# Designs tried in a protein design run: designed miniproteins, single chains. Part 106

Each design is a single chain, and the fold is of that chain. pLDDT is the mean over its residues in the fold that is shown.

## One batch from the design tools (miniprotein)

Design m3676
Fold by ESMFold2-Fast:
Structure m3676 (fold): chain A 85 residues (1-85)
Amino acid sequence: STMEEIKELVGKIQELLQQYYQAKQAGDREKALALLREILGLLEKLKELVKKWAEETGDYELGDQLLKDIDALQELLEKEIAALE
């Protein structure tokens, strides 16, 4: 189901974020940068699943809020990438 796909993807993003913070603490800029790029790609996929979930449930208000939260996270991570490059 769309909800199960969202749950699995969120779990993967959380794991990668933990790896990113560990790489950043270790001073491994190359690994941190690669992880940030992977997370951004998964956030784009998450946005598509959230849109699909909103269409299936009719909860466009919650869907729109979740998309705004994802957009805000993407902007923060893009700034981190710019700082590392």
Scores: mean pLDDT 89

Design m3677
Fold by ESMFold2-Fast:
Structure m3677 (fold): chain A 99 residues (1-99)
Amino acid sequence: SLVEQALQEAIDEMQKFLEEARKKGFPEEVIDTLETALNAFRIALNDPSLTPEDLVRLAEAILRDMEARLKEAGVDPETREKVVEYFRRILEKLRELAA
């Protein structure tokens, strides 16, 4: 499906973002949070029972969990904003394709 293709593209972009985050010296808590989110998306992509709408809802849940983890880890607001905005753009793409 188009949503599955977009999710695979999102996973590929998230891997690139992780590499850049490491190069820029982002806190380990940010890196761990991003890796957790990436693994959740990979699991979702490999679940044949999930509809495009289910994938969007899961992406929303992953984004909420990610924001909560970054807050609990004491990540600065500017870094949290950059990470959340990046994933919000991915979610918007998934929503458009699931409609």
Scores: mean pLDDT 78

Design m3678
Fold by ESMFold2-Fast:
Structure m3678 (fold): chain A 60 residues (1-60)
Amino acid sequence: ANAAYREGFAAFGEGDLETARAHFEEALRLDPSFRAAQQALAMVLEGLGETERAAALRAR
């Protein structure tokens, strides 16, 4: 969980939203209660135009 989250932030900082999404999804797959990864994934999904998925994550 922690490694995937860290890798997601590195990709997000580089502007690679697709790679960031994959890493944050992996972090949540390992720990579904990882609130910080859930919020980070929602931000990445908004950046990719997937607003419905982002809203669903924020509502949890």
Scores: mean pLDDT 79

Design m3679
Fold by ESMFold2-Fast:
Structure m3679 (fold): chain A 68 residues (1-68)
Amino acid sequence: SELLEEMRRLAEEARKAGEPVIAAAIEKAAEALEEGNYEEAELLLIYVSETSKNEEISKRARELALKI
């Protein structure tokens, strides 16, 4: 899934930005999406968008949440 690939890339970007908790939340969102738990995936991406200190990661997480 292209969406899962985008989420995994975002998690890597979060790790590189020094946000390991945000990276873990994105990885959890990807797992939830793979399991068909769309509600949990969306909530985790919203959490990332509101909690990340990096504006690009925040914006990207919001965009991904809208695709679910």
Scores: mean pLDDT 88

Design m3680
Fold by ESMFold2-Fast:
Structure m3680 (fold): chain A 80 residues (1-80)
Amino acid sequence: SVEEDLEKALEYVRKGAEAWAAGDKDTAISYFRKALEYIPDEYPYTQFMVQLLILAVRTEDGKVDPELLEQNFKNWLALD
């Protein structure tokens, strides 16, 4: 279901954020890519924002708050 897919996407966003905070950029990108696989086409804004996260990981240090990123993901879903 869409709800189960979004829950899985949120789980991967959390794991990606935790890897990014730990300085493991390659693992973070891998998890964010997996999150994209679970975001349905009805959420194009959320898909775009996760693509921007992948770009950000390439250029930023691991000073991300995983809880804040989860909250941001939920906010992006609400804006779609």
Scores: mean pLDDT 82

Design m3681
Fold by ESMFold2-Fast:
Structure m3681 (fold): chain A 60 residues (1-60)
Amino acid sequence: SDLEEVRREAQRIADFVVSHRDKLTPQEIMEIALLISYGIQSRDLEVMRKVEEEIRELIA
């Protein structure tokens, strides 16, 4: 289901962020947390994918 996929993607993104936390500022971590929260609350897989893209650009 879309909800299960959103949760799975959110977990994968969170794990990716945690693996890169050493190079992130507290401000960037807060922004990322808000983006992930927004993605989860949307319950929309396409929104979650856009959130992932934005987070990957921020970390890159």
Scores: mean pLDDT 83

Design m3682
Fold by ESMFold2-Fast:
Structure m3682 (fold): chain A 100 residues (1-100)
Amino acid sequence: KEKVKEEAQKLNAEMGKKASDLISELRRLAAEGDPETQREARRAIGKLVEAYSEASTLIRKAMLGTEEEGKKYINEAKQIGDKAVEEARQDIERLRARLA
């Protein structure tokens, strides 16, 4: 019960930090790139922000629901967050390669 809330809070903090760092890097790449790179970076930022918002909503629901519901919401938030981070990392690698 308390562990679910602790996991939810920790996940929220970790996800927020990762999203912030990835968005900062994407913005940096957009500033250095051509118009195509800028569009791709903006698209990547949009996807990451959307995923983070969805995951954050699930984390809030996890803190308010039953222990069973909380575990399900945390699991869904982790899947959304992990996928978004992986996609953003791939987007960053592609954009960096284009600027090299």
Scores: mean pLDDT 84

Design m3683
Fold by ESMFold2-Fast:
Structure m3683 (fold): chain A 71 residues (1-71)
Amino acid sequence: GPAQEEAADRAGAAAASLGANAAAQKLMGTGGRYVRQGDNEKAAELLRQAAALAPTAAARDAASQGADEVA
């Protein structure tokens, strides 16, 4: 019924947010390594990908600002 569908939707959203957070964090870490190596173009691309996968607006803004700083 509707209550079960709502619970399933919330569980799915939470799982997607956790998965997206882990992927975004990994991309940000890799992007940071490229910044240290001087490959700013590759770093910016990875940080933009992290922004696209970010589970919150704050995380997206942080990744986008990082990409702009290194591009």
Scores: mean pLDDT 63

Design m3684
Fold by ESMFold2-Fast:
Structure m3684 (fold): chain A 96 residues (1-96)
Amino acid sequence: VVEKAKERGEEGLKFFQELVKKTGNPYLAQSETYRAMAEYAETVLKSPEGAAHYRRASDLYQQMADSGKYDLDLEIQAGVHAVAAGVHITIALREQ
């Protein structure tokens, strides 16, 4: 259910905020959020390409979580992958 993430902005923010509270690490919380989005894209939305891009975004945030250091290049790369995931999901939904 990464359906209409724009309409569920408040729910997504709450999910992220609870993960930040649980982990104490906003990079790990963002990595876990992208991992959940990848699983939904693959299993429900039937977009393995979208799932692959969300997994790559998750991995990039995991690198920041593991290092404990912010990296602008990794954040930009993760953002590009998240956008690509959205495009592939849109294509998959139209071709169903």
Scores: mean pLDDT 78

Design m3685
Fold by ESMFold2-Fast:
Structure m3685 (fold): chain A 74 residues (1-74)
Amino acid sequence: MTEEERRRRWRRAVIKTAIELMEYLKKNYGLSVREAAEFVEEILKEIHRDRKYNPELTPEELVEKAKEIFEKKV
């Protein structure tokens, strides 16, 4: 597998995480689209930082980690 293919998979994982987080926040916390988007952006920045220290995170683990990060902030 090429490094470019690995970067593509990472991008898909990030997009999927953003969509799932947005829906999760709106459904479970009653946030507006704008509020949910702002939290998603902050959480994805945090995950990007974590990837620098833990690049082994799978797409599935990214989704769960993003939810955990949000839950700790509420």
Scores: mean pLDDT 72

Design m3686
Fold by ESMFold2-Fast:
Structure m3686 (fold): chain A 104 residues (1-104)
Amino acid sequence: MTPAIKFTSTAIIGVGFVTLAKIIADRLKDEELKKKADEIAKLVNRLFQALSAGDLESARRVAEEIRRLVEEMLSMIKDPADREALRAEAETFFAAVEELLESL
């Protein structure tokens, strides 16, 4: 795949991941989870801004901050199905980001 196709594909995966995090937080009616999901959405936007600017150092830093927030959300989710779904989507997102970073 070309870097441009990898970027677009990773962005689509990012939208899916953020959407799932927000759906889980809203369904559980947990204000702390909603805050973390919103923060993740903002960081995902910053990640793609850094990637489009070629700022790989900032991109890696933002990706690590997203990973930290995901682990915090996972620790707060009591339903195993929701936790597993969010973990799987997040792992797919981080794998795509890592592959994109290695291709740049």
Scores: mean pLDDT 84

Design m3687
Fold by ESMFold2-Fast:
Structure m3687 (fold): chain A 87 residues (1-87)
Amino acid sequence: TEKLAEEARRAIKEGRYEEAFRLAQEVFKAGDYKTAAELYKEVAEKSPDKLLAGQAYTYAAQAYRKLGDLEEAKEALDQSVKLYKSL
């Protein structure tokens, strides 16, 4: 998962947020929920695409639930809802 996380962080740095989101999904499938949540959250915060940002917050919430981080999961879902309401 370390290599996938590095590729995702490079994609974020280069503005390739859709690719970073897909790489975060691979990190999640590998069972690294903490890194996946961090990557999803960074995509959500930096992407100018509000639909992608909303999806990324939703997926971050799922990753936080896997970790038992219920408050962070709720916060991520609240951000997703706010983004979709602003569309």
Scores: mean pLDDT 87

Design m3688
Fold by ESMFold2-Fast:
Structure m3688 (fold): chain A 60 residues (1-60)
Amino acid sequence: SKEEIGKKMREAILEGVEKGNEEVERLKAQGIQPSAIEMMVILADAMGEASKKAREELAA
């Protein structure tokens, strides 16, 4: 349903943000300080991947 799609996409975005933040912290632990633009790219990529996976699961 439309409600289930909305819920799954919201959950995917939140998971993507969490994974993106984990990647930023992993880089910092390695002595790499990402710039503001690099952090935005990391978060955008993580959200995009989580959303793609959610769309594929909804299509199956």
Scores: mean pLDDT 82

Design m3689
Fold by ESMFold2-Fast:
Structure m3689 (fold): chain A 93 residues (1-93)
Amino acid sequence: AVDALLAEMAASTDPERILALADRAVELARGLSPEERLRVAIGLLEVAGRHPEIMPYVIPRALELAEGLSPEDIARVIGAVIRAIGEQVDKEL
């Protein structure tokens, strides 16, 4: 179910639809294992890197899913945030 939502987000060009799908993915992920929450957080950030207009909304949601993860997995989420932001900086320069 969550993988299908992430795939639909990746295929969408509508920021409002992507945000609605992101909210649904986060809600479903809250009840999942730490490993599944990590996958969802990374997937959300990969989509956000392609859509600068949604980044301010997606980053907090991805960090919420990182709560209670191992330090190593938190570092992976932070790395994904840095990569997503880097993609937008390159487009503005």
Scores: mean pLDDT 77

Design m3690
Fold by ESMFold2-Fast:
Structure m3690 (fold): chain A 58 residues (1-58)
Amino acid sequence: MMSDEEKAEKIVKGGVEMAKAGMPVEAAVQQAYREALEAGLSEEKAREVAERVRKEAG
């Protein structure tokens, strides 16, 4: 993953896949938020990533 956009897309996909595999949606959302911050994304972008996981997995 090179760009922030690519990082965000990968994290969203991973979070949605974990929720589909049986992880509680809120746990997947929190993990995606943490992974986004860990990957160097801003708080604003990390919140967008978390909201996308909630929307797509819920």
Scores: mean pLDDT 81

Design m3691
Fold by ESMFold2-Fast:
Parts: structure tokens; C-alpha cells; sequence
Structure m3691 (fold): chain A 88 residues (1-88)
């Protein structure tokens, strides 16, 4: 379930501001894979909106922490993909 995975990413981002970059990166990689797989199966507009919001939060959080920069750029890229899917 893409919704459940996006919620878990949101929860992980809050914890990772306390725990460190590696945990965020691993979960972000999993979320990207699950997003791509979900997109192939046909996701709903609401699922895409949730994906966009969670990925935007990931990017915004990464701007406060230099060690999260690469992760933030990946979240920005995936937020753009979700936004493009919403526009199509």
C-alpha cells in the first residue's frame, strides 16, 4: 500500500532529524522503489498527493542538515515525478 509507505516515510523523517542520515537514506530508497512500482500498477490521485507531500517534507527537512543533501535532492526529484503524474 503506497499510502502506508508514504506515512512511514513521514514518521521516519521526524525520527531521523534525531537519529541520522543513513536511516533516512535507506527508507527513502525503499519509498522511491515502492513509488515506482505503485506508479506502474496505477496509483490514485490521492496517493500521488500524499507522495508529493511526504517527499516535499523530506526535501525541506534535508535543507536543515548538510548530511541529508543527497537524500533531499532525491526527494525533490520524486516530488517532481509525483507532481508531473498529478498534472497528466
Amino acid sequence: DLDELLRKLQELLEQALKDGANKIKEQGKKMKKDFDEGKKKGVTKDQLKKAYSSMRLGYDASQQLPEYKDFGEEMKEYAKKAEEALAA
Scores: mean pLDDT 67

Design m3692
Fold by ESMFold2-Fast:
Structure m3692 (fold): chain A 65 residues (1-65)
Amino acid sequence: SPLIEAARKLLEESKDPGVQGAARIILHNAELYGDEVVRKALEEALKQGGTPGGIEAARKILELS
């Protein structure tokens, strides 16, 4: 799963607690709902705004997947 791989990589490489927290939630949701559903949700979150860590995690995961 490209999105799960991207989330795991970000969780391992990031030292920002907010980014790590968001990446962990994204990873869990991708395991439950699948890549396509979560990818669309991340794209909508970037459009509407959110926490700085959440926005950075969403952007990087979409870039890596």
Scores: mean pLDDT 84

Design m3693
Fold by ESMFold2-Fast:
Structure m3693 (fold): chain A 62 residues (1-62)
Amino acid sequence: IQAWIDALDRRLETGEETEAVRRIQEGLRSVDPDAVLSDADLETLRRTLEQGARERAAQAAA
């Protein structure tokens, strides 16, 4: 789980894809990373990251 957060921080440092990164961060905030995560929480994180990636691709294409 920490690895997902670290990956997000690296994207923030770039600053180029701010909207997609913010959406991913909001998804991560909806899952309490300091608590014991369930399989459902992990699935939510994965979906949020995928959504952010798709939005980034769509924005780049537009």
Scores: mean pLDDT 60

Design m3694
Fold by ESMFold2-Fast:
Structure m3694 (fold): chain A 89 residues (1-89)
Amino acid sequence: VRDASGEAGGGRAQGKAVEQNGHVTVLGKAIGSDGTEAYAGGVADPEKGLARGGASNGINDGTGEVPARDEKAPEGLAQAAATAASNAS
């Protein structure tokens, strides 16, 4: 477990990177561009070379995708989560 953070689309995400069975997932908290807090996470999509994010603030859900050079780099996953949080607001 290690800390992960990323910024995208005026949003930002902070969380913990967890490795299980060789896969890395970032789970934590994100803030959308409007300052609204959301729970967010990111996972790798290696088939497309992307990191995919999801976020929910309890009212709206958002998704986001960013290019992922390294599926095990938690910063890319956190950027996907930040993009998703911006889309949820």
Scores: mean pLDDT 68

Design m3695
Fold by ESMFold2-Fast:
Structure m3695 (fold): chain A 78 residues (1-78)
Amino acid sequence: SAATEAGIKAAEEARKLALEALERAETIEEAVGAVLIAIGGQIEAELLAPGSEEARKAGEEGVEEAHRLFLEKAEELG
């Protein structure tokens, strides 16, 4: 459906932006900001496509990847 496609696109765009921000993060605060971008994309996907398993999964995958990279970046910065 158009709603599901919009939700998936929102999650995927947020995921891309979050990963780019994490790669460029020089401080823990910047890395936290990057994860919040991914979380925002997950929330937007749920609002655009309520009840869509595909949109929910896209949002969850984006947040999980951002969290993994955040942990790696936090170790690098600490």
Scores: mean pLDDT 89

Design m3696
Fold by ESMFold2-Fast:
Structure m3696 (fold): chain A 62 residues (1-62)
Amino acid sequence: SVYERLFEASSKDVTLSPETKQLILDKLKEKAAKNENFSIKDFFDAVAQLDIEYGDSLQVNP
């Protein structure tokens, strides 16, 4: 999906666990499904908010 591609572009320098990546993608897809006019800004805001919520749970392996 477009959201998956945008997420990959935004996170290309970060290695996330498959479960964490899927959780973030599911949150973005849920927002898209509930909001007919989901915008690129809303996507980036969602990613930033998820980084705050899951920062301590993200494993960064550079």
Scores: mean pLDDT 57

Design m3697
Fold by ESMFold2-Fast:
Structure m3697 (fold): chain A 67 residues (1-67)
Amino acid sequence: SAEEDTKAAEGTLKAAEAAREAKDAATSGVSLHEGQKLLEESKDEKARKLAEEAVKAGQEGLRAAGR
């Protein structure tokens, strides 16, 4: 559902931001993958926007960790 997708995207974004701050490459990579999956599977505009932000945070986290 749209609510479930939005909640999943919010959780993924929060995890991606925390991983970026901690320079945790493994968690950043997982968050990037989950964000990409949500973008591919969700049709909800709000969930897709949050998932896009999670992907960006995951990419930044991997760069910050030197990956």
Scores: mean pLDDT 84

Design m3698
Fold by ESMFold2-Fast:
Structure m3698 (fold): chain A 100 residues (1-100)
Amino acid sequence: SDLEFYLKLLEKLEKKIKELEKELEEVKKLIKEGRYEEAKKKLEKLKLELGILRGLLLILKGVMKVINFNDPEVEKRLEELEKKIEKLEEELKKLEKELE
């Protein structure tokens, strides 16, 4: 089922976002502890991983539009993922400025 396929992909993407949220909190702890070089390295890795995740989300949304796949649960979860990615991107920008 196309629906089952997309729901499984969404679960993997949601899990990855939760992992990135945890890594962001670890970066904040490193900054608070004055461990700036370790924080910078983790931020660079997070930026790369978040960029890849955004790219995958855009590809998924594009494919769904091309094949005209519509499902209320999938659409809602994609919107929630997009919002979480945007929030993580804004938090990363703030932390990069703090480390300048």
Scores: mean pLDDT 85

Design m3699
Fold by ESMFold2-Fast:
Structure m3699 (fold): chain A 71 residues (1-71)
Amino acid sequence: MIDPISDEEVEDLLRQAREALEKARAGEKIDPSTLVALRLQAVAMELEGADPEKVAEIRRLIDEAGKLQEA
């Protein structure tokens, strides 16, 4: 059985999501494929038993970054 996702991997994705939101707030362009990749990683982490509150925060940050890119 594959080992469950580590807290370090969850923290790394959370950092990446925060960085994407920071770039979006600064008016920097983010490649749409980057946001899609982050969303897919968040879903994978949720399926592997990561903390649902942390996964929800990661998804919220990614969604906010995406909305700012469309504004």
Scores: mean pLDDT 78

Design m3700
Fold by ESMFold2-Fast:
Order: structure tokens, then sequence, then C-alpha cells
Structure m3700 (fold): chain A 82 residues (1-82)
């Protein structure tokens, strides 16, 4: 059985943002810039924007985390990550 942690909604939001950011950053740090750029293009990022993002690993990680939140039905968290 899954145990529910005694988190406030605000604490839960912060933990989710941190976890998604850290996971995305781990991926970005372990991929080549060319591979990251292809992922961004597949996600609908314009080429000029993708070129700028791949040079900033933290910005790329925030973008990926935001897209994951949108896919999860959490658009407010996605906006906070951008």
Amino acid sequence: SSTVLPLTPEEARERLKESYFEGSLFIVKNLKEEDIKEILKQMGVPEEEAEKLVKDKEATARYLAAQLFESAGLPDLAAEMR
C-alpha cells in the first residue's frame, strides 16, 4: 500500500517541481547537445529557441519539466517552471 506523505498542497507542489527539474537536469547532463535539440524539436520548439536552450542546461531542464507537467495535466506547475 502506498503511504500518503503529510504534505501541504504548497509543499507537494514544490517537491514535484524539484523532482521533475532534477530528473530533467539529469537527462540533459547525460545527453549530447544534438540529441537534446532533436528532443526539443519533437516537442515543437522552434529551431532558434532550441539552439539557445541547448547552451543552458538548467533552462533546458526547466523547459522539459514544464512539458512533463503539461502532459500530466498540471499547467500551473508547467507555467511556474518556465
Scores: mean pLDDT 79

Design m3701
Fold by ESMFold2-Fast:
Structure m3701 (fold): chain A 73 residues (1-73)
Amino acid sequence: STFLDIVNKSLKESKKAEINKKKAEEIVKELREASEAADRERVQALVEYIKNHKLSEEAAKILKKYAEEEDAE
């Protein structure tokens, strides 16, 4: 899945500001709300935010769980 690939790439980054658990939970909430609202531009902005940051292990776990739920459709 493309989103899982993005999450895995961001987890391997070491030179960028880190997304913590709280921020990952906020991103997942916004992604769930945006997908229901059909707001594609907002979803793309959140994905770019993930690409531009390092993920903590906890943040990566939260985002991977969301990706698995999306891929189950």
Scores: mean pLDDT 73

Design m3702
Fold by ESMFold2-Fast:
Structure m3702 (fold): chain A 63 residues (1-63)
Amino acid sequence: KVEELKAQAEEYRAKGAEYGAKRKALLDSGPQHADEARKYQFKALEYYVKAMDLEKEAKKLEA
């Protein structure tokens, strides 16, 4: 049970990193892509928060 939560958290962190990389590439391409970069920033943060929440749930189940 907790192992499944940790596995899902790792997958969410990987997806967050992917969106973070896309954001950086868009920002480096120019200011005209700022709105798209902002969307990827929010997706990266969303996945990161989901990963952290799953890690917290795993800890609470262990504690």
Scores: mean pLDDT 79

Design m3703
Fold by ESMFold2-Fast:
Structure m3703 (fold): chain A 91 residues (1-91)
Amino acid sequence: MEEALLEELRKAAEKGKFSEKQKEAMLEGARAALAMDSVREMLEWMERVLKEDNSEEARMKVLGAAWVLAQRVRSGELDEAEVERAAEELE
């Protein structure tokens, strides 16, 4: 249900008073995260994005990806402890 998850992100960003450009960047990050099969792949992608570009757009993309990760934890698709372990390994 990729489309429903992206619609939820759009609504959350609108409620958070983000601009249209910020919402678009978050949706791009969310789509990238949805194409990834592992939490480690998502975290490595987020690290690369921030290392290559410290712009607001890059930060919004990472926020969108992080939101998808959080939703997968809430749904039980990912264990919060698995996310914590992957983050520790990237430190």
Scores: mean pLDDT 76

Design m3704
Fold by ESMFold2-Fast:
Structure m3704 (fold): chain A 59 residues (1-59)
Amino acid sequence: MPTREDVEAIARRTGLSQEAVSRVLLGYLTGASVAAMARTAGVSPEAARRVIEEAERLL
């Protein structure tokens, strides 16, 4: 399970808000598509992919 520290680290590396990162990670954990995660978080699909890549590196 992603910690607050994981969310902060991903936000810092991607330049996104912690809220946006948390929304992408929630979608990722529930098996949502990249497009669905991006829409829910209010970010581009490219930004959502970067969050997933950083999460996979940390988790």
Scores: mean pLDDT 80

Design m3705
Fold by ESMFold2-Fast:
Structure m3705 (fold): chain A 83 residues (1-83)
Amino acid sequence: DREKRRSYLQKEKELAEKFIKEKGMDRIEAYIYARLVLLGEKEGDVDAALEESKRIYDAVKKNPEARKKLEQSIERDEKELEE
């Protein structure tokens, strides 16, 4: 479903931009958090998403390859929204 996918990508971008602006989060940190918050909202457990977000970001900080792959994933999501 294209409409459902675009809705998800738009919410992801808006949440990430909000966290970057309001909390000074790194772009990758903000997108990890945004993605997990959206998953938590769908499942009804936003607090679990917050804890998992921190765990994932801490692991990504230690792995430059994982960081690069996430950055590329974010760029693909942003381009998909522009199309």
Scores: mean pLDDT 77

Design m3706
Fold by ESMFold2-Fast:
Structure m3706 (fold): chain A 83 residues (1-83)
Amino acid sequence: SIEEIAEKLTELLFEKGTEEEREAFARVLGLPPGSEKDRELVRHRIAALLALPGNNTAENVIKLFEAAGMGHFKEEIEEIFRE
């Protein structure tokens, strides 16, 4: 489900991402400064983005992470979308 994918992506960000990467990602999501520390806000914004047509694919999520300088998480994102 979108909620499960959003949770796994949020877990990836908060467990393996750096503070700088979370700040960059929050900016890509259009969130105000400091929002990167609010895990639930980030998760809800990811879920809302994935609910838009065409966004709930590994390819498009990888592009979103690349925009935040996190293209190195490509394999982890592909695993999340595998099942």
Scores: mean pLDDT 84

Design m3707
Fold by ESMFold2-Fast:
Structure m3707 (fold): chain A 85 residues (1-85)
Amino acid sequence: MKILEKRKEIIEKIRNPDTPEGQEVLKKVAEITKAIVNKDYEKLAEILGMPVEEVRKAIELNLSILDLMAAAEVGATVEEVLKNI
């Protein structure tokens, strides 16, 4: 599974916020954070391309935004993310 590699890529982009790639990731993190704060699981599912049930499960389990973004990029389920952390 490419989840660990994708997490590393996302972290590297966040650590370089002055780059276009870093700015794009930070913008996506802000959108995800807003959806979580508003408990808008449908919007969060849309942003991540995941089923609403998977998103709800991830939030209840306190999965990080980084893990959610990595899962979305590789098309993995929450269960698969937990196995590869």
Scores: mean pLDDT 77

Design m3708
Fold by ESMFold2-Fast:
Structure m3708 (fold): chain A 64 residues (1-64)
Amino acid sequence: DREKEVKEIIEELIKKVEEAINSPEDVKLLSPSGVEHEVKPEHREDLAKSLKDGKETLKEREKE
């Protein structure tokens, strides 16, 4: 299913961002389009909350 593939891609991106959030220094993340985004330490906590909410929403939508 295309939806399953999208969910897997989102989960992979979430994990990569979580890894960056746990890093003590600035980390660059690659998007699927090849764009690099810098994650600054001061914004990691806000990103972590957004990721948590996103993962919860994704899991809820998995219910059939």
Scores: mean pLDDT 66

Design m3709
Fold by ESMFold2-Fast:
Structure m3709 (fold): chain A 74 residues (1-74)
Amino acid sequence: SRSEEQVRELLAQGDASAVLSVFGMALKEKDERTIKVVMERAAELDDATLRRLLALAERYGRHDVAAQLRELLA
């Protein structure tokens, strides 16, 4: 989708702020495809960005996503 293409491009550019914005929107809207795209690339992100993604997942009650992000930080 358009959103998946946008997320892949933002991850490739290293624009952490834009990735966080798109991820937060996907969590709010329950856009499972966009969440999956971010999570598939999450291992390539720095710890600071991963911690901020974790905070967003917790904020939106996505305990499943938060658990996966904690695994990457451990």
Scores: mean pLDDT 79

Design m3710
Fold by ESMFold2-Fast:
Structure m3710 (fold): chain A 88 residues (1-88)
Amino acid sequence: GEAAAERLRELAVAHGEALAASTDPAVIAGAAIGLVGAALEAGLLAKKGEVPEEAAREAVRAGAEAAASHPVGRLAGEAALRLFEATV
């Protein structure tokens, strides 16, 4: 559904932005876990047909892009995208 796709995008981007903005290792770890978790949810919803695959992929990509300015964020974003593709 459209609402589910929008919520996935907002969640993924929020985690990505939190990761990129933080210097606290605990916050960075939590945001990285959150981004990867959002990717898993996106993949499962796409697999069930509840969200269009391309909308789910774009949500994960947006979160990964938000995190990309941070070295840990680049790794978390890459892991999130790979987990999405393995799940869908």
Scores: mean pLDDT 89

Design m3711
Fold by ESMFold2-Fast:
Structure m3711 (fold): chain A 80 residues (1-80)
Amino acid sequence: SMEIEELRERAKEIKDEELREKVLEAIKAAEEGDYEKALEIELELSVELLEAIVKKEPEEVIRDLALATEIAAKALELVK
């Protein structure tokens, strides 16, 4: 689907390899209709983003997490 391919292309912009792999796992879960797994990854990323903001992590870390969280949230919307 065009929406899934768009999310995969956006995921390439994530600089952290582990974060990128987690986002790709969320996209795969959404593509397979695995709502529970897609939701779990989205929630994990949302918590990690909030913690990074509260701890005042470097701007590049917060930007990477924000992008990852947005992609995971959009992947979750495709399952709903």
Scores: mean pLDDT 86

